# Ledger of designs, part 63: designed miniproteins, single chains, continued (4)

Each design is a single chain, and the fold is of that chain. pLDDT is the mean over its residues in the fold that is shown.

## One batch from the design tools (miniprotein)

Design m14306
Fold by ESMFold2-Fast:
Structure m14306 (fold): chain A 68 residues (1-68)
Amino acid sequence: MDAEIAVKRAKELLEAGDYEGAKVAAEKAIEIDPNNAEAYEVLAEAYKKLGDEKKAKEYKEKAKKLKE
């Protein structure tokens, strides 16, 4: 699977309220491309929705560092 396709799936799952599915799909995108900032953004949002604020902040910072 292409990282871009995995990110798209993760976003669709996040919008549908499937936060666990969004997390798994975003993790798959990171396995394919560890420098995909968008995958970390989706992963951070999924963790935030699941109530894991610490992981959400960690992945959000990772995404920011990858953009700049």
Scores: mean pLDDT 82

Design m14307
Fold by ESMFold2-Fast:
Structure m14307 (fold): chain A 80 residues (1-80)
Amino acid sequence: EKEKRIEELLEELKKLEEEATKAHDAGKYEEAAEALEKGAEVLEELAELYEEAGDKEKAEEYRKGAEIARGQAELLKKKA
């Protein structure tokens, strides 16, 4: 179950990264920020799942990724 959920979240993260990149390249900074915020939520859930699985190092990396994504979203909202 955890392995399947992680796989689903990684696929969702990839789609959100593509969405954010396309929106940013098109100058749609608000849409790019929304995709990054959703990506941060996915990264936080991945961190929780990896911590439950005993991989604390990977969990911490995903939490840092979520913080970076939220920061990038905040900067893009200021441009929009």
Scores: mean pLDDT 84

Design m14308
Fold by ESMFold2-Fast:
Structure m14308 (fold): chain A 58 residues (1-58)
Amino acid sequence: EEKKKEELEKEAAKKIDEVNEEGKKKVAEASTDEEKKRILEEMKERQEAIVKEMEEEI
């Protein structure tokens, strides 16, 4: 089922891209290193959740 896997990967990539865009905007507006670290950690957790959900469907 290679086509299904490819489709799931495309959907995951799109969601990850959206998370990255939101995160970059927030990081640019963040005034402290602590706030930037928190935003990056949230982005990482969201990305990992998306990838894990995709992998569980495969």
Scores: mean pLDDT 78

Design m14309
Fold by ESMFold2-Fast:
Structure m14309 (fold): chain A 60 residues (1-60)
Amino acid sequence: SEAEEIIERMAEVGRRLGRRIAERAGLPPEEVEEAARLGEEQGRRFGETVVEVNERARKK
């Protein structure tokens, strides 16, 4: 569904951003992987929020 695509896309963006920031900061591989996971989780949550807001707007 379009909602699932938005959520997965935001998760992907979050993962890439988290990884890039940690790599640029010179963190060890363990920290880079944790940053990527955290970014993916936060991106997914953001995507879910965007979908919910859009659904509420469409009901008005």
Scores: mean pLDDT 83

Design m14310
Fold by ESMFold2-Fast:
Structure m14310 (fold): chain A 72 residues (1-72)
Amino acid sequence: SSELIEALVQEFQQTRQLPPELQEYLLSAAKVLLAEGWPVPLASRVIAMGLQIESAVNIIERYLLVALQELN
């Protein structure tokens, strides 16, 4: 739900650490965008914009690069 995602984003903003549920959300969203041919930097920016945490785009991109490498 949107309320759950908002709560997870607030937790990230307070701790500067991605909670596991937010990590799962980021991976799921990135997989959809990558399947459409979007590169990781662009997918990361779109996700950060959607979550209204554009300042965290670098953290999201670094997380996704590591997580996607471990899945392949």
Scores: mean pLDDT 82

Design m14311
Fold by ESMFold2-Fast:
Order: C-alpha cells, then structure tokens, then sequence
Structure m14311 (fold): chain A 58 residues (1-58)
C-alpha cells in the first residue's frame, strides 16, 4: 500500500472538508499530521497538515 500517497490524498480531502466544516477539516488534518509524524517517509505531509490546521484554527 502507498501509505505516503494515502496520507497525501487524505491531506487534500481534509483541505476540501475544511471549506465546508472547519472542525471536521481540522480533525482530518490532525489525523494526517499524526500519521505523517509516525512515518519518516511521510513527515513532510505531517508538517503541512499541522500548518494548515493551525491556519484554520485562527
């Protein structure tokens, strides 16, 4: 399974979800961040998800 690709897809889906429901989008982004930080090959996706969640929280 392409775990990095799955996380990148979830990241894009989270951004779209946040347009309709900020709380749901943030929850999805937090999930992507946790997954990304657990996997060295996906750490960049995790950092991006964390940054986007922080922007939406403001």
Amino acid sequence: SGIKEDLERMFEEALEAAKENKKAGIAMLDRVARGGFMLPVASEVGERAKEEAEKIRK
Scores: mean pLDDT 80

Design m14312
Fold by ESMFold2-Fast:
Structure m14312 (fold): chain A 86 residues (1-86)
Amino acid sequence: MKVIVELKGASVGQTLLAIGGGVEAMLHGAKMSSEVKGDTVTITLEDVSKEGEKAVFDAAKGLEQGGAKVNIKKDGDTTTITLESP
């Protein structure tokens, strides 16, 4: 499956946590690309396994505990996770 993670107003720590989740997904065969523009970070993961999906969701949960607002949308084989700082 494909997972897109968008972080709006992300701190350096939140950005690093999200990248860490992406790297863990890559260890399970996913392909990762990332873009940082101003305070917005977009991470795109392709060919995500079940273990990679768990790593991404665990990272999103960590960001939610840090005060981010989390929204998850599914469109076919693509899951988009949007995180906004409070």
Scores: mean pLDDT 72

Design m14314
Fold by ESMFold2-Fast:
Structure m14314 (fold): chain A 55 residues (1-55)
Amino acid sequence: MTPEQLRERAEESERAAEELLEKAKAEKDPRKSAILYTAAEILRVGAEFLRELAE
């Protein structure tokens, strides 16, 4: 993958993480909310990894 492609993948993962975080904040079930927060965190960590690879 080119550095540009890695950055694009990272940006997509960051957007997906933001969407999951927003859903988590709106979720009334604390268990479902926790799962959405965890998924958002995993995507953010993945995005950081992709950005490091792009360097």
Scores: mean pLDDT 82

Design m14316
Fold by ESMFold2-Fast:
Structure m14316 (fold): chain A 62 residues (1-62)
Amino acid sequence: GPVLVAVVTKDYTATNDDELTLQKGDVVEVLAIDDDGKVVARSLSTGRTGKVPASLLTTVAV
């Protein structure tokens, strides 16, 4: 099926329990748009799922 992916533009350390720690250049699968323009994403490198700011990711064409 179709997979929506984005690239992480800068290092990000989780600051809340539901957030995901990511490194610049990581590729994530976008699972859902949530609260205040945040996204629920799964890291393709680690398989971990969590919330990240949408501004952290490349432009997602949908």
Scores: mean pLDDT 74

Design m14317
Fold by ESMFold2-Fast:
Structure m14317 (fold): chain A 62 residues (1-62)
Amino acid sequence: MSPEEAAKRVAEFLRQAGIEVSPEKLLEAARRVLAGEESVREAAERLGIPQSLVSMAVRTVE
């Protein structure tokens, strides 16, 4: 899946959830979680969003 398509999917999910966060920052957080550079919890705390949203982004970019 292209990075642009992943960003669009994440942006649509954010719109439905009513959460304002950059899709690019959320996808970078998902990449860091997949690489073992940070946990879902740490990414969620850094971005100020629910852990469930970070988990959904991780599943989207796998």
Scores: mean pLDDT 74

Design m14318
Fold by ESMFold2-Fast:
Structure m14318 (fold): chain A 81 residues (1-81)
Amino acid sequence: MTLEEAIRAYKEGDYEKAVEAFEKLLKENPSDLTARFLLAEAYYKLGDYEKAIEVFEEILKQYPDNERIKKLLEEARKKLE
């Protein structure tokens, strides 16, 4: 499975397939920021806000000053309220 195939599933609105695809990619390449970001977005689209939060927090450990990720993390946390 390639990043292209995973992104295709995401763009087609098949978020369950996108999650599976990005998880497989991250097992092979754990440092793939693009795959990690899109995994969090796919979880968010599925309404799995807890999983989206976990992945965004992992990204912020590597990129602590990323304002976009901070905002998305805050928005996901607010969905649980």
Scores: mean pLDDT 82

Design m14319
Fold by ESMFold2-Fast:
Structure m14319 (fold): chain A 85 residues (1-85)
Amino acid sequence: AEERAERVKRLAEEAARLAEELGDEELAREALEAARLAPELSEEELIRLEASLLAAIAKLYRELGDEKKAEEYLAEARRLQAEAA
C-alpha cells in the first residue's frame, strides 16, 4: 500500500510536469491534487488512479512527440486495467 501510494504520487507529479509543458494548467492542477491525495487512498483506489495516470502520461508524451514513451506508458496502463477488472 505505502509503496504503491509513493509510485502513484510520482506518476501524478510526472503527469503534472508534462501537462505544464503543454500549457494544460487544469490537468497539471488535477495531477498535483492526485499526488496530494495518494497517501490517503485505498489500494483499489490507488490501482485505478495509477492506471488513469499512466494513460494520461501516455497521451501527454504522444502530444509532445515522444511516441516511444507514449507506447510504453499505454502498455503499462492497459496491463493494470486488465488486473483491476
Scores: mean pLDDT 81

Design m14320
Fold by ESMFold2-Fast:
Structure m14320 (fold): chain A 74 residues (1-74)
Amino acid sequence: AAPPAAYTLAPAEAIGGTRIVDGEVVEEPLPAERAAYYARLRERINAILEANRDASSAELGELIQAAVDALKAE
């Protein structure tokens, strides 16, 4: 027999928030604009981290700030 799916594990990068309300899992979809912005921001930050693996916190902060400012200008 097919095993019943008593527990569902959402993928780590699933779009949308999930909250436990009174023991129940509730779907909370993110606004498209917000989701797109966070996706672009994460992509830029990940690229900076890959390029500057050994950079200091201060240097990384400056690079991330520049990336955020560039995204805001778009």
Scores: mean pLDDT 62

Design m14321
Fold by ESMFold2-Fast:
Structure m14321 (fold): chain A 67 residues (1-67)
Amino acid sequence: SSLLEEIRRVLRRQGFSDEAIEEILGLMSKVDELSQVAAALRAIDLKRQGATEEQVLEELKKFIESL
């Protein structure tokens, strides 16, 4: 998906590791494009608030499970 490739680029610019990016994109691949955008914005917001990559991944898992 071209959207997932754009999200990959944004997450890398926000300072996520390649390992965290692959995990995040793996979670996003299971949901629709609107939910992918929402998840990406949530990940960026959490990272900007000082959350660790582990905390971001746990929050995104919960978010996706709630869909």
Scores: mean pLDDT 87

Design m14322
Fold by ESMFold2-Fast:
Structure m14322 (fold): chain A 93 residues (1-93)
Amino acid sequence: DEKKKKAEELLEEGKKLFAEGKYEEAIKKFEEAIKLLPEDDPLRADALTYLGLAYMEAGKYEEAIKAYEEALKIDPNHEKAKEGLKLAKEIQE
């Protein structure tokens, strides 16, 4: 699947940008990956989780909460999304 391969490449590019501290650029790559994936794809849950992590680093906690909640709708057992959601909510409280 060409779309899935492109989404995987975008996710890897986003992860690299995230590791470099380029959070706004990472956010763009994760958003592009998400748009290419079916609503129920586990890779979309991963991309949403990384989007949430990038929003956390950018100080965008409300956006991070939304991204993690969407990830958990796809994969309710996604440990990193659960951890991120808990932390983001604690910061917003």
Scores: mean pLDDT 89

Design m14323
Fold by ESMFold2-Fast:
Structure m14323 (fold): chain A 51 residues (1-51)
Amino acid sequence: MDKEKALEKLEEYYAQGLISESEYKVLRPLVEEGRVRVPGLDRLVAVKASL
């Protein structure tokens, strides 16, 4: 998934309540930097642990 689709997916997850506002605010710049692809929530946990 490219960065644009990853951002759209992140917005969808946030809108569906699958991630919190705090998680969305942290993940958005990481997706824009290409660090997080947002294909699944497991990547969120891995990235948080490495920050």
Scores: mean pLDDT 67

Design m14324
Fold by ESMFold2-Fast:
Structure m14324 (fold): chain A 86 residues (1-86)
Amino acid sequence: MVEEVERLAREMIEAEELRLANADNPTVVTAQSLRRIGAEIDIDLLLEKETDEEVRRRIEEIRRRTEEEIERLRRQAEEERRKLAE
């Protein structure tokens, strides 16, 4: 379970990176947004099924780190977009 959650977290980060890198391509943006959302839903479903508190804590920690990384990527992309807009 934790291994699968780590894999899904990596997929979420990769999808967001590709979405941000291709922000002007609506097809890529849509595809990567759906990929990220799908992985997020899968993690939530795995967390709902888990009854072991230690495993749940690890999943929640992975979720938090993934959200922080995605926020960092979004901020970096906004900064680069502003530079290019000049």
Scores: mean pLDDT 81

Design m14325
Fold by ESMFold2-Fast:
Structure m14325 (fold): chain A 89 residues (1-89)
Amino acid sequence: GLREEALELLEEAEELAEEVENEEARELLLEAVRLARELLEEEDVLRKIGLALRALGLILDALALAPEDERLRRAAELVLEAIRLALRL
């Protein structure tokens, strides 16, 4: 189901994020993964949107710190896809 698919994407994103060389970008990306996991357990639509927007902000900040890091870019793509699936729950 969508939840299982989103969790698999977040697990892959977390593994890639841990390999990001920029420590600040890695921390921001891991926090985005945490918020996306929290979003999967949230029932309130407005709270889901709030969590998704917070995660997006962290991803944008991480990408600004390490724009050439391919692992960061891939992890960000996976987190965004997981958020897209979670918002359909």
Scores: mean pLDDT 90

Design m14326
Fold by ESMFold2-Fast:
Structure m14326 (fold): chain A 60 residues (1-60)
Amino acid sequence: SEIQKLIDEAKEKVEKYVKEGNLEEARRVATSLMRRLSDLGVDPNEAARIAEEILEEALK
């Protein structure tokens, strides 16, 4: 699905930026994902949860 593609692409980008030590860009990717998911009809709270989970997992 389009939603799953956006999530997978964001996971890859966030992981890359976290590995490079670029936390500002990692957070921007997560914020962008949250907005794009919301625009596709995902509940704003669910979109935020997904974005936060991606960031938290990449920071482990």
Scores: mean pLDDT 85

Design m14327
Fold by ESMFold2-Fast:
Structure m14327 (fold): chain A 82 residues (1-82)
Amino acid sequence: TEEAERAREAAERARAAGSEAAARGAEAAAEGAAAGTALEAGIGAGLAGIGAGVARIAGDEEAAEAAREAALAAQRAAEAAA
């Protein structure tokens, strides 16, 4: 879906920024958004939010921003699937 593609692009940016926590969280958001259920997309969004928080605390603002974008895309996918 469009939201899954947006989350995947955000995950690639988080990975490029060098934060493993943000990258793993954003990747989970992309997988959740692609799964087509509200529950899986919601779990993915939550994991991306945690990854963004970790990256922010570590000072990796670019990675944190990318993970936050992935979380929002997964949340949109969850709302559409509900």
Scores: mean pLDDT 84

Design m14328
Fold by ESMFold2-Fast:
Structure m14328 (fold): chain A 85 residues (1-85)
Amino acid sequence: SVYEEIIELARRALEAVRAGDLERARELLTEILGLIGEIEDPEVQGELSELVVETLRALDAGDLEAAERHLERLIELAERAREEA
């Protein structure tokens, strides 16, 4: 499912942030944003898109703690949405 793909990519992005590989994290977040566009629930699509944007802004600001927190929230929401779909 699209949610399973988003969760997998988000976990890889979190690992990339923790490893200091910010270029890889940005690439993965861009892929996640593309997959979010396939979500049929507009509320879920909006919430996940906002978290991706907030994560990218945190990375640009050098706030890695905020980036990790946003990614953990993204994973949590995607897991919940998958269970409710």
Scores: mean pLDDT 88

Design m14330
Fold by ESMFold2-Fast:
Structure m14330 (fold): chain A 63 residues (1-63)
Amino acid sequence: SATAARIEELRKRIEELTKEINRLFFEYSKETDPKKRAEIQKRIMELSRERERLLEEIKKLEE
Protein backbone atom coordinates (compact mmCIF):
# COMPACT_ATOMS: atom_id res chain seq x y z
CA SER A 1 0.00 0.00 0.00
CA ALA A 2 0.95 3.68 -0.27
CA THR A 3 1.06 3.81 3.54
CA ALA A 4 3.52 0.89 3.71
CA ALA A 5 5.76 2.61 1.13
CA ARG A 6 5.67 5.85 3.16
CA ILE A 7 6.58 4.00 6.39
CA GLU A 8 9.53 2.35 4.60
CA GLU A 9 10.79 5.77 3.39
CA LEU A 10 10.54 7.15 6.95
CA ARG A 11 12.36 4.09 8.38
CA LYS A 12 15.16 4.55 5.82
CA ARG A 13 15.50 8.23 6.82
CA ILE A 14 15.60 7.24 10.53
CA GLU A 15 18.41 4.76 9.74
CA GLU A 16 20.37 7.50 7.93
CA LEU A 17 19.86 9.90 10.86
CA THR A 18 20.98 7.21 13.35
CA LYS A 19 24.18 6.60 11.35
CA GLU A 20 24.93 10.36 11.28
CA ILE A 21 24.23 10.70 15.03
CA ASN A 22 26.59 7.78 15.75
CA ARG A 23 29.29 9.38 13.58
CA LEU A 24 28.88 12.67 15.49
CA PHE A 25 29.24 10.84 18.84
CA PHE A 26 32.55 9.39 17.59
CA GLU A 27 33.69 12.88 16.51
CA TYR A 28 32.64 14.26 19.91
CA SER A 29 34.71 11.60 21.74
CA LYS A 30 37.86 12.72 19.81
CA GLU A 31 37.27 16.49 20.01
CA THR A 32 39.25 18.54 22.58
CA ASP A 33 37.98 22.04 21.59
CA PRO A 34 35.03 23.04 23.87
CA LYS A 35 33.42 25.22 21.15
CA LYS A 36 33.58 22.42 18.57
CA ARG A 37 32.20 19.97 21.17
CA ALA A 38 29.25 22.32 21.78
CA GLU A 39 28.59 22.52 18.01
CA ILE A 40 28.65 18.71 17.68
CA GLN A 41 26.32 18.35 20.70
CA LYS A 42 23.89 20.88 19.17
CA ARG A 43 23.92 18.95 15.87
CA ILE A 44 23.26 15.64 17.68
CA MET A 45 20.27 17.25 19.47
CA GLU A 46 18.87 18.63 16.18
CA LEU A 47 19.15 15.25 14.40
CA SER A 48 17.70 13.39 17.42
CA ARG A 49 14.70 15.76 17.37
CA GLU A 50 14.19 15.12 13.64
CA ARG A 51 14.39 11.34 14.26
CA GLU A 52 11.72 11.62 17.01
CA ARG A 53 9.43 13.54 14.61
CA LEU A 54 9.75 10.77 12.00
CA LEU A 55 9.03 8.08 14.63
CA GLU A 56 5.85 9.94 15.61
CA GLU A 57 4.83 10.12 11.92
CA ILE A 58 5.24 6.32 11.63
CA LYS A 59 3.16 5.83 14.80
CA LYS A 60 0.32 7.93 13.34
CA LEU A 61 0.46 6.08 10.01
CA GLU A 62 0.25 2.68 11.81
CA GLU A 63 -2.91 3.79 13.67
Scores: mean pLDDT 89

Design m14331
Fold by ESMFold2-Fast:
Structure m14331 (fold): chain A 62 residues (1-62)
Amino acid sequence: MVIHETIVVDDVEKAAKELVEKLEKEGATVSELIITDDEAVVVAIMPDGTVKMYKLLTREAA
């Protein structure tokens, strides 16, 4: 199963790093991490085989 989620954040780099840390603590494997000034994409494979794709945007980019 693939889950898509868009999250609006104040600081994309900080939020992406915190999300990766949280996902890894949950046992997920981060397969993709792309960070720009206004956007980040995080793709993680959960221990149950679920793929989660997160798109983080600033309020200006959302």
Scores: mean pLDDT 79

Design m14332
Fold by ESMFold2-Fast:
Structure m14332 (fold): chain A 90 residues (1-90)
Amino acid sequence: MEELIEELRKRRERGEKVVVKLTGSAFNPATVRRLIEEAKVDAIEGGGYATPLIPALRIAREAGVPVLKFDVTGPPSLVERAREEAERAG
């Protein structure tokens, strides 16, 4: 993770648009917060487990960072909650 953040920071410093793909357990609140605060990413995409992904989506929305594409794995009720969270972000 530290190596990824440093690489993304260097790309940002070069004026590049930074979009990060997160998969599985990496799509979680701690990772998303670090990508926003330390790497200043322009957007996030990917997929993950509903339980950590839902609060991660909220962190991105509160920071004004768009989540372009995401897939959710979990119980139907949590998948529905993730869908509602994404729709409210529009």
Scores: mean pLDDT 76

Design m14333
Fold by ESMFold2-Fast:
Structure m14333 (fold): chain A 93 residues (1-93)
Amino acid sequence: LTPEERERVWREAQVALAIISATVALKTASGEVKKYVEEGLDYASRFAETGSKEDAQKALEAFRKAAEIARKNGDTDTARVLESAARLLEEVL
């Protein structure tokens, strides 16, 4: 693989892992946390299709907000998964 192809595959993998992590979190999320996870997943999926940096940034913001609320509610496991999803997206921005 060329360096460019390698970087593209790596970026695609990070986005896919972020979407998987957020989808796992969605199964345990409720109320406001669920709302922000769903919002983040919509933007992350759009970013995967279009490559729009704006969509990636909106997904990152939504996952960070969901993680913050989950932490505040004492849902440490859901927060950790969402923090991981946010970190994966941050690495491709």
Scores: mean pLDDT 86

Design m14334
Fold by ESMFold2-Fast:
Structure m14334 (fold): chain A 63 residues (1-63)
Amino acid sequence: MSEEEFREMVEKLKEAVKASTGLSEEDKELALKRLDEVEKKGMEGLPELESIAAAIGVPMSKL
């Protein structure tokens, strides 16, 4: 996985969080904040990205 692919995955997951009808506004804010931290870490944040995706029900294969 490249840095560009990683950034694309973070962006897609942010869009999925924003589009979610099952998350409260507080949960969306928390998830987006965590994704901002993951984006700052780059590739080292991949396990946390996977954890966030699992928590909101988005499979990694859709990113």
Scores: mean pLDDT 78

Design m14335
Fold by ESMFold2-Fast:
Structure m14335 (fold): chain A 63 residues (1-63)
Amino acid sequence: MDELRARAEELRREAERLAEEGRLKDAITQYSEAGKLFLAAGDVAAAEAVGRETRRLEEQLRA
């Protein structure tokens, strides 16, 4: 895995922990940054997965 994908995975794992802790806004921020890095690395599937998770958290935050 290249450095961009490794960094994106680190941010995704941090976002997962923040979401589990109920820190939804912080989790959304970290998922957004992970998605940008996945796209920069050419990993469209991972970027799409992160985008879906971001949208679900945004819906939960608005509920």
Scores: mean pLDDT 83

Design m14336
Fold by ESMFold2-Fast:
Structure m14336 (fold): chain A 78 residues (1-78)
Amino acid sequence: MEKELAEKALELMKEALEAYVAGDFEKAQELAKKALELLKKLSPEVQKEIAAEAARYFAKLTGREDLADELVEKVLAQ
């Protein structure tokens, strides 16, 4: 069950980031809120993993793949 919630939270977060990059800030905020509600049901360790993966995906979407590893490292250090 927790794995399914983690996968769904990550999918919603990726969709939110895609909407944000496309300039649809209202859709991005709605999807991010849905992702955060699922994240609250997960352990702190799993939340950090999802946040790191989302940061990596955001770096890729914005063409900043050079920052992907640095962003992941900073998220995991929190």
Scores: mean pLDDT 75

Design m14337
Fold by ESMFold2-Fast:
Structure m14337 (fold): chain A 67 residues (1-67)
Amino acid sequence: FSQSDILLVLGGGLISRGEALEAKDPSEEARKKAAELKAQGRQLVDEALALQNARKQAELQRLLALS
């Protein structure tokens, strides 16, 4: 269980919480809170994807070196 996996789970969870809040509460306050949660979740997902991409590139270089 890597750091990128943790960030993906946390980010996805925040986005889901924001969506649930919007669905449950139509108030402007809830809408602003939901937008904040979704923004935070997207930042974590972006960070996780960057870490995963770096790891994939390193593994590709390792495999190519076998030639």
Scores: mean pLDDT 80

Design m14338
Fold by ESMFold2-Fast:
Structure m14338 (fold): chain A 76 residues (1-76)
Amino acid sequence: SLSSEGQTRIDNFRQIVTGISRYLSSRGVPQSQVDQFSSQGQDRINQVSSQPDSEQVDVLNQSMNDLFDQYSQLLS
């Protein structure tokens, strides 16, 4: 079971994925690529959620970096 702090981190990460997906759509990124970004974002959320609390922050930081790199590539 996730701690309250762990659940808050996951909820925040989910909001970031959703916000970026909406932003990409507003910038004219093709819907197929936005859908792929959202799907991969959900996979990353699931990966972070499956980690023990002691490892969750490190995996979250890596997942955030991967997410941001993907976001940057979709806008270039």
Scores: mean pLDDT 82

Design m14339
Fold by ESMFold2-Fast:
Structure m14339 (fold): chain A 73 residues (1-73)
Amino acid sequence: MKTQLTITGLSREKAEELAKEAEEKGASVSLSDRGSYILSITNLSEELARELAEEARAAGATVNLVIDGKLYT
């Protein structure tokens, strides 16, 4: 199952915190700085993806979750 989570609008500190959490859970993480931090997380379970999405939204971020090619907004 292919899961991709894209998070934008986080501070550097919060983006790094979520990146570390995802990596510790075995996910693949990419963090990009384009004037705003963009965090891309792949290879994670649906449960973990939903947990990280909720955490990011609670922090005020914009979240796009894709599971098996389907977008969940």
Scores: mean pLDDT 77

Design m14340
Fold by ESMFold2-Fast:
Structure m14340 (fold): chain A 75 residues (1-75)
Amino acid sequence: SERDKIIEQLGRELRDYSTLMFTHNVPSDLYDKALEAINEALDVVEDPNATVEQMREALEKFRKALEEMKKAVES
């Protein structure tokens, strides 16, 4: 289902996040922003009333925060 695909994608992004946090010194402001986005995405995914659109929006917010972290460690 669409929901299952989004949950699987979130799982992959969380793994990437964990790898970055374990292997690099991420600036604390970017870390806090990504952590906030993760918490929002998990809340939406765990809500049985959440729509696929809400899940996608939460995932995209997290992906953007993760990209900012990746840019910071590569710069």
Scores: mean pLDDT 81

Design m14341
Fold by ESMFold2-Fast:
Structure m14341 (fold): chain A 70 residues (1-70)
Amino acid sequence: MAEALVRQAERLLETAKRLKKIGAGKDTVEQVLRQAKKYAEQAIEISTDPELIERAKEIKKEVEELLKEL
């Protein structure tokens, strides 16, 4: 379900933020962020719910911004 993909993407994004705060390596943070982006993109592709699509797009945007900072 698209909602489950959005929840997974949000969880991974929060995990990446925590890992960055505790000084985890850039490669580790990047892998988690790429996984979050993948789930967000899948949610956008399969969802017909505008609210879920918007949430997934917001997650994808934040993940892309964090990836650029690495």
Scores: mean pLDDT 84

Design m14342
Fold by ESMFold2-Fast:
Structure m14342 (fold): chain A 85 residues (1-85)
Amino acid sequence: MDEILKKLQEVSDLLSETGDAFRAGDYEKAKELLKEAKKKIEELGKLVEEARKQGADPTFLEQVERAVKTGEEQLKKLEEELEKK
């Protein structure tokens, strides 16, 4: 559980930093941060699936899954914008 919350925060921070780098015109930094965010989102998804199999609170898992989906949508949008540069 603590690892899920920590990784969720790491993803949020990385997406925020990626957006900031993109707005500053630092596309190389934005691409590296995006790569790290993608990796953390994948790891977070695996942790959620494992927690579900171990009987973690369904309401908590639903909230985390919604956050993961939102993060994936933000990641895709940032990736598409970076590919245009």
Scores: mean pLDDT 80

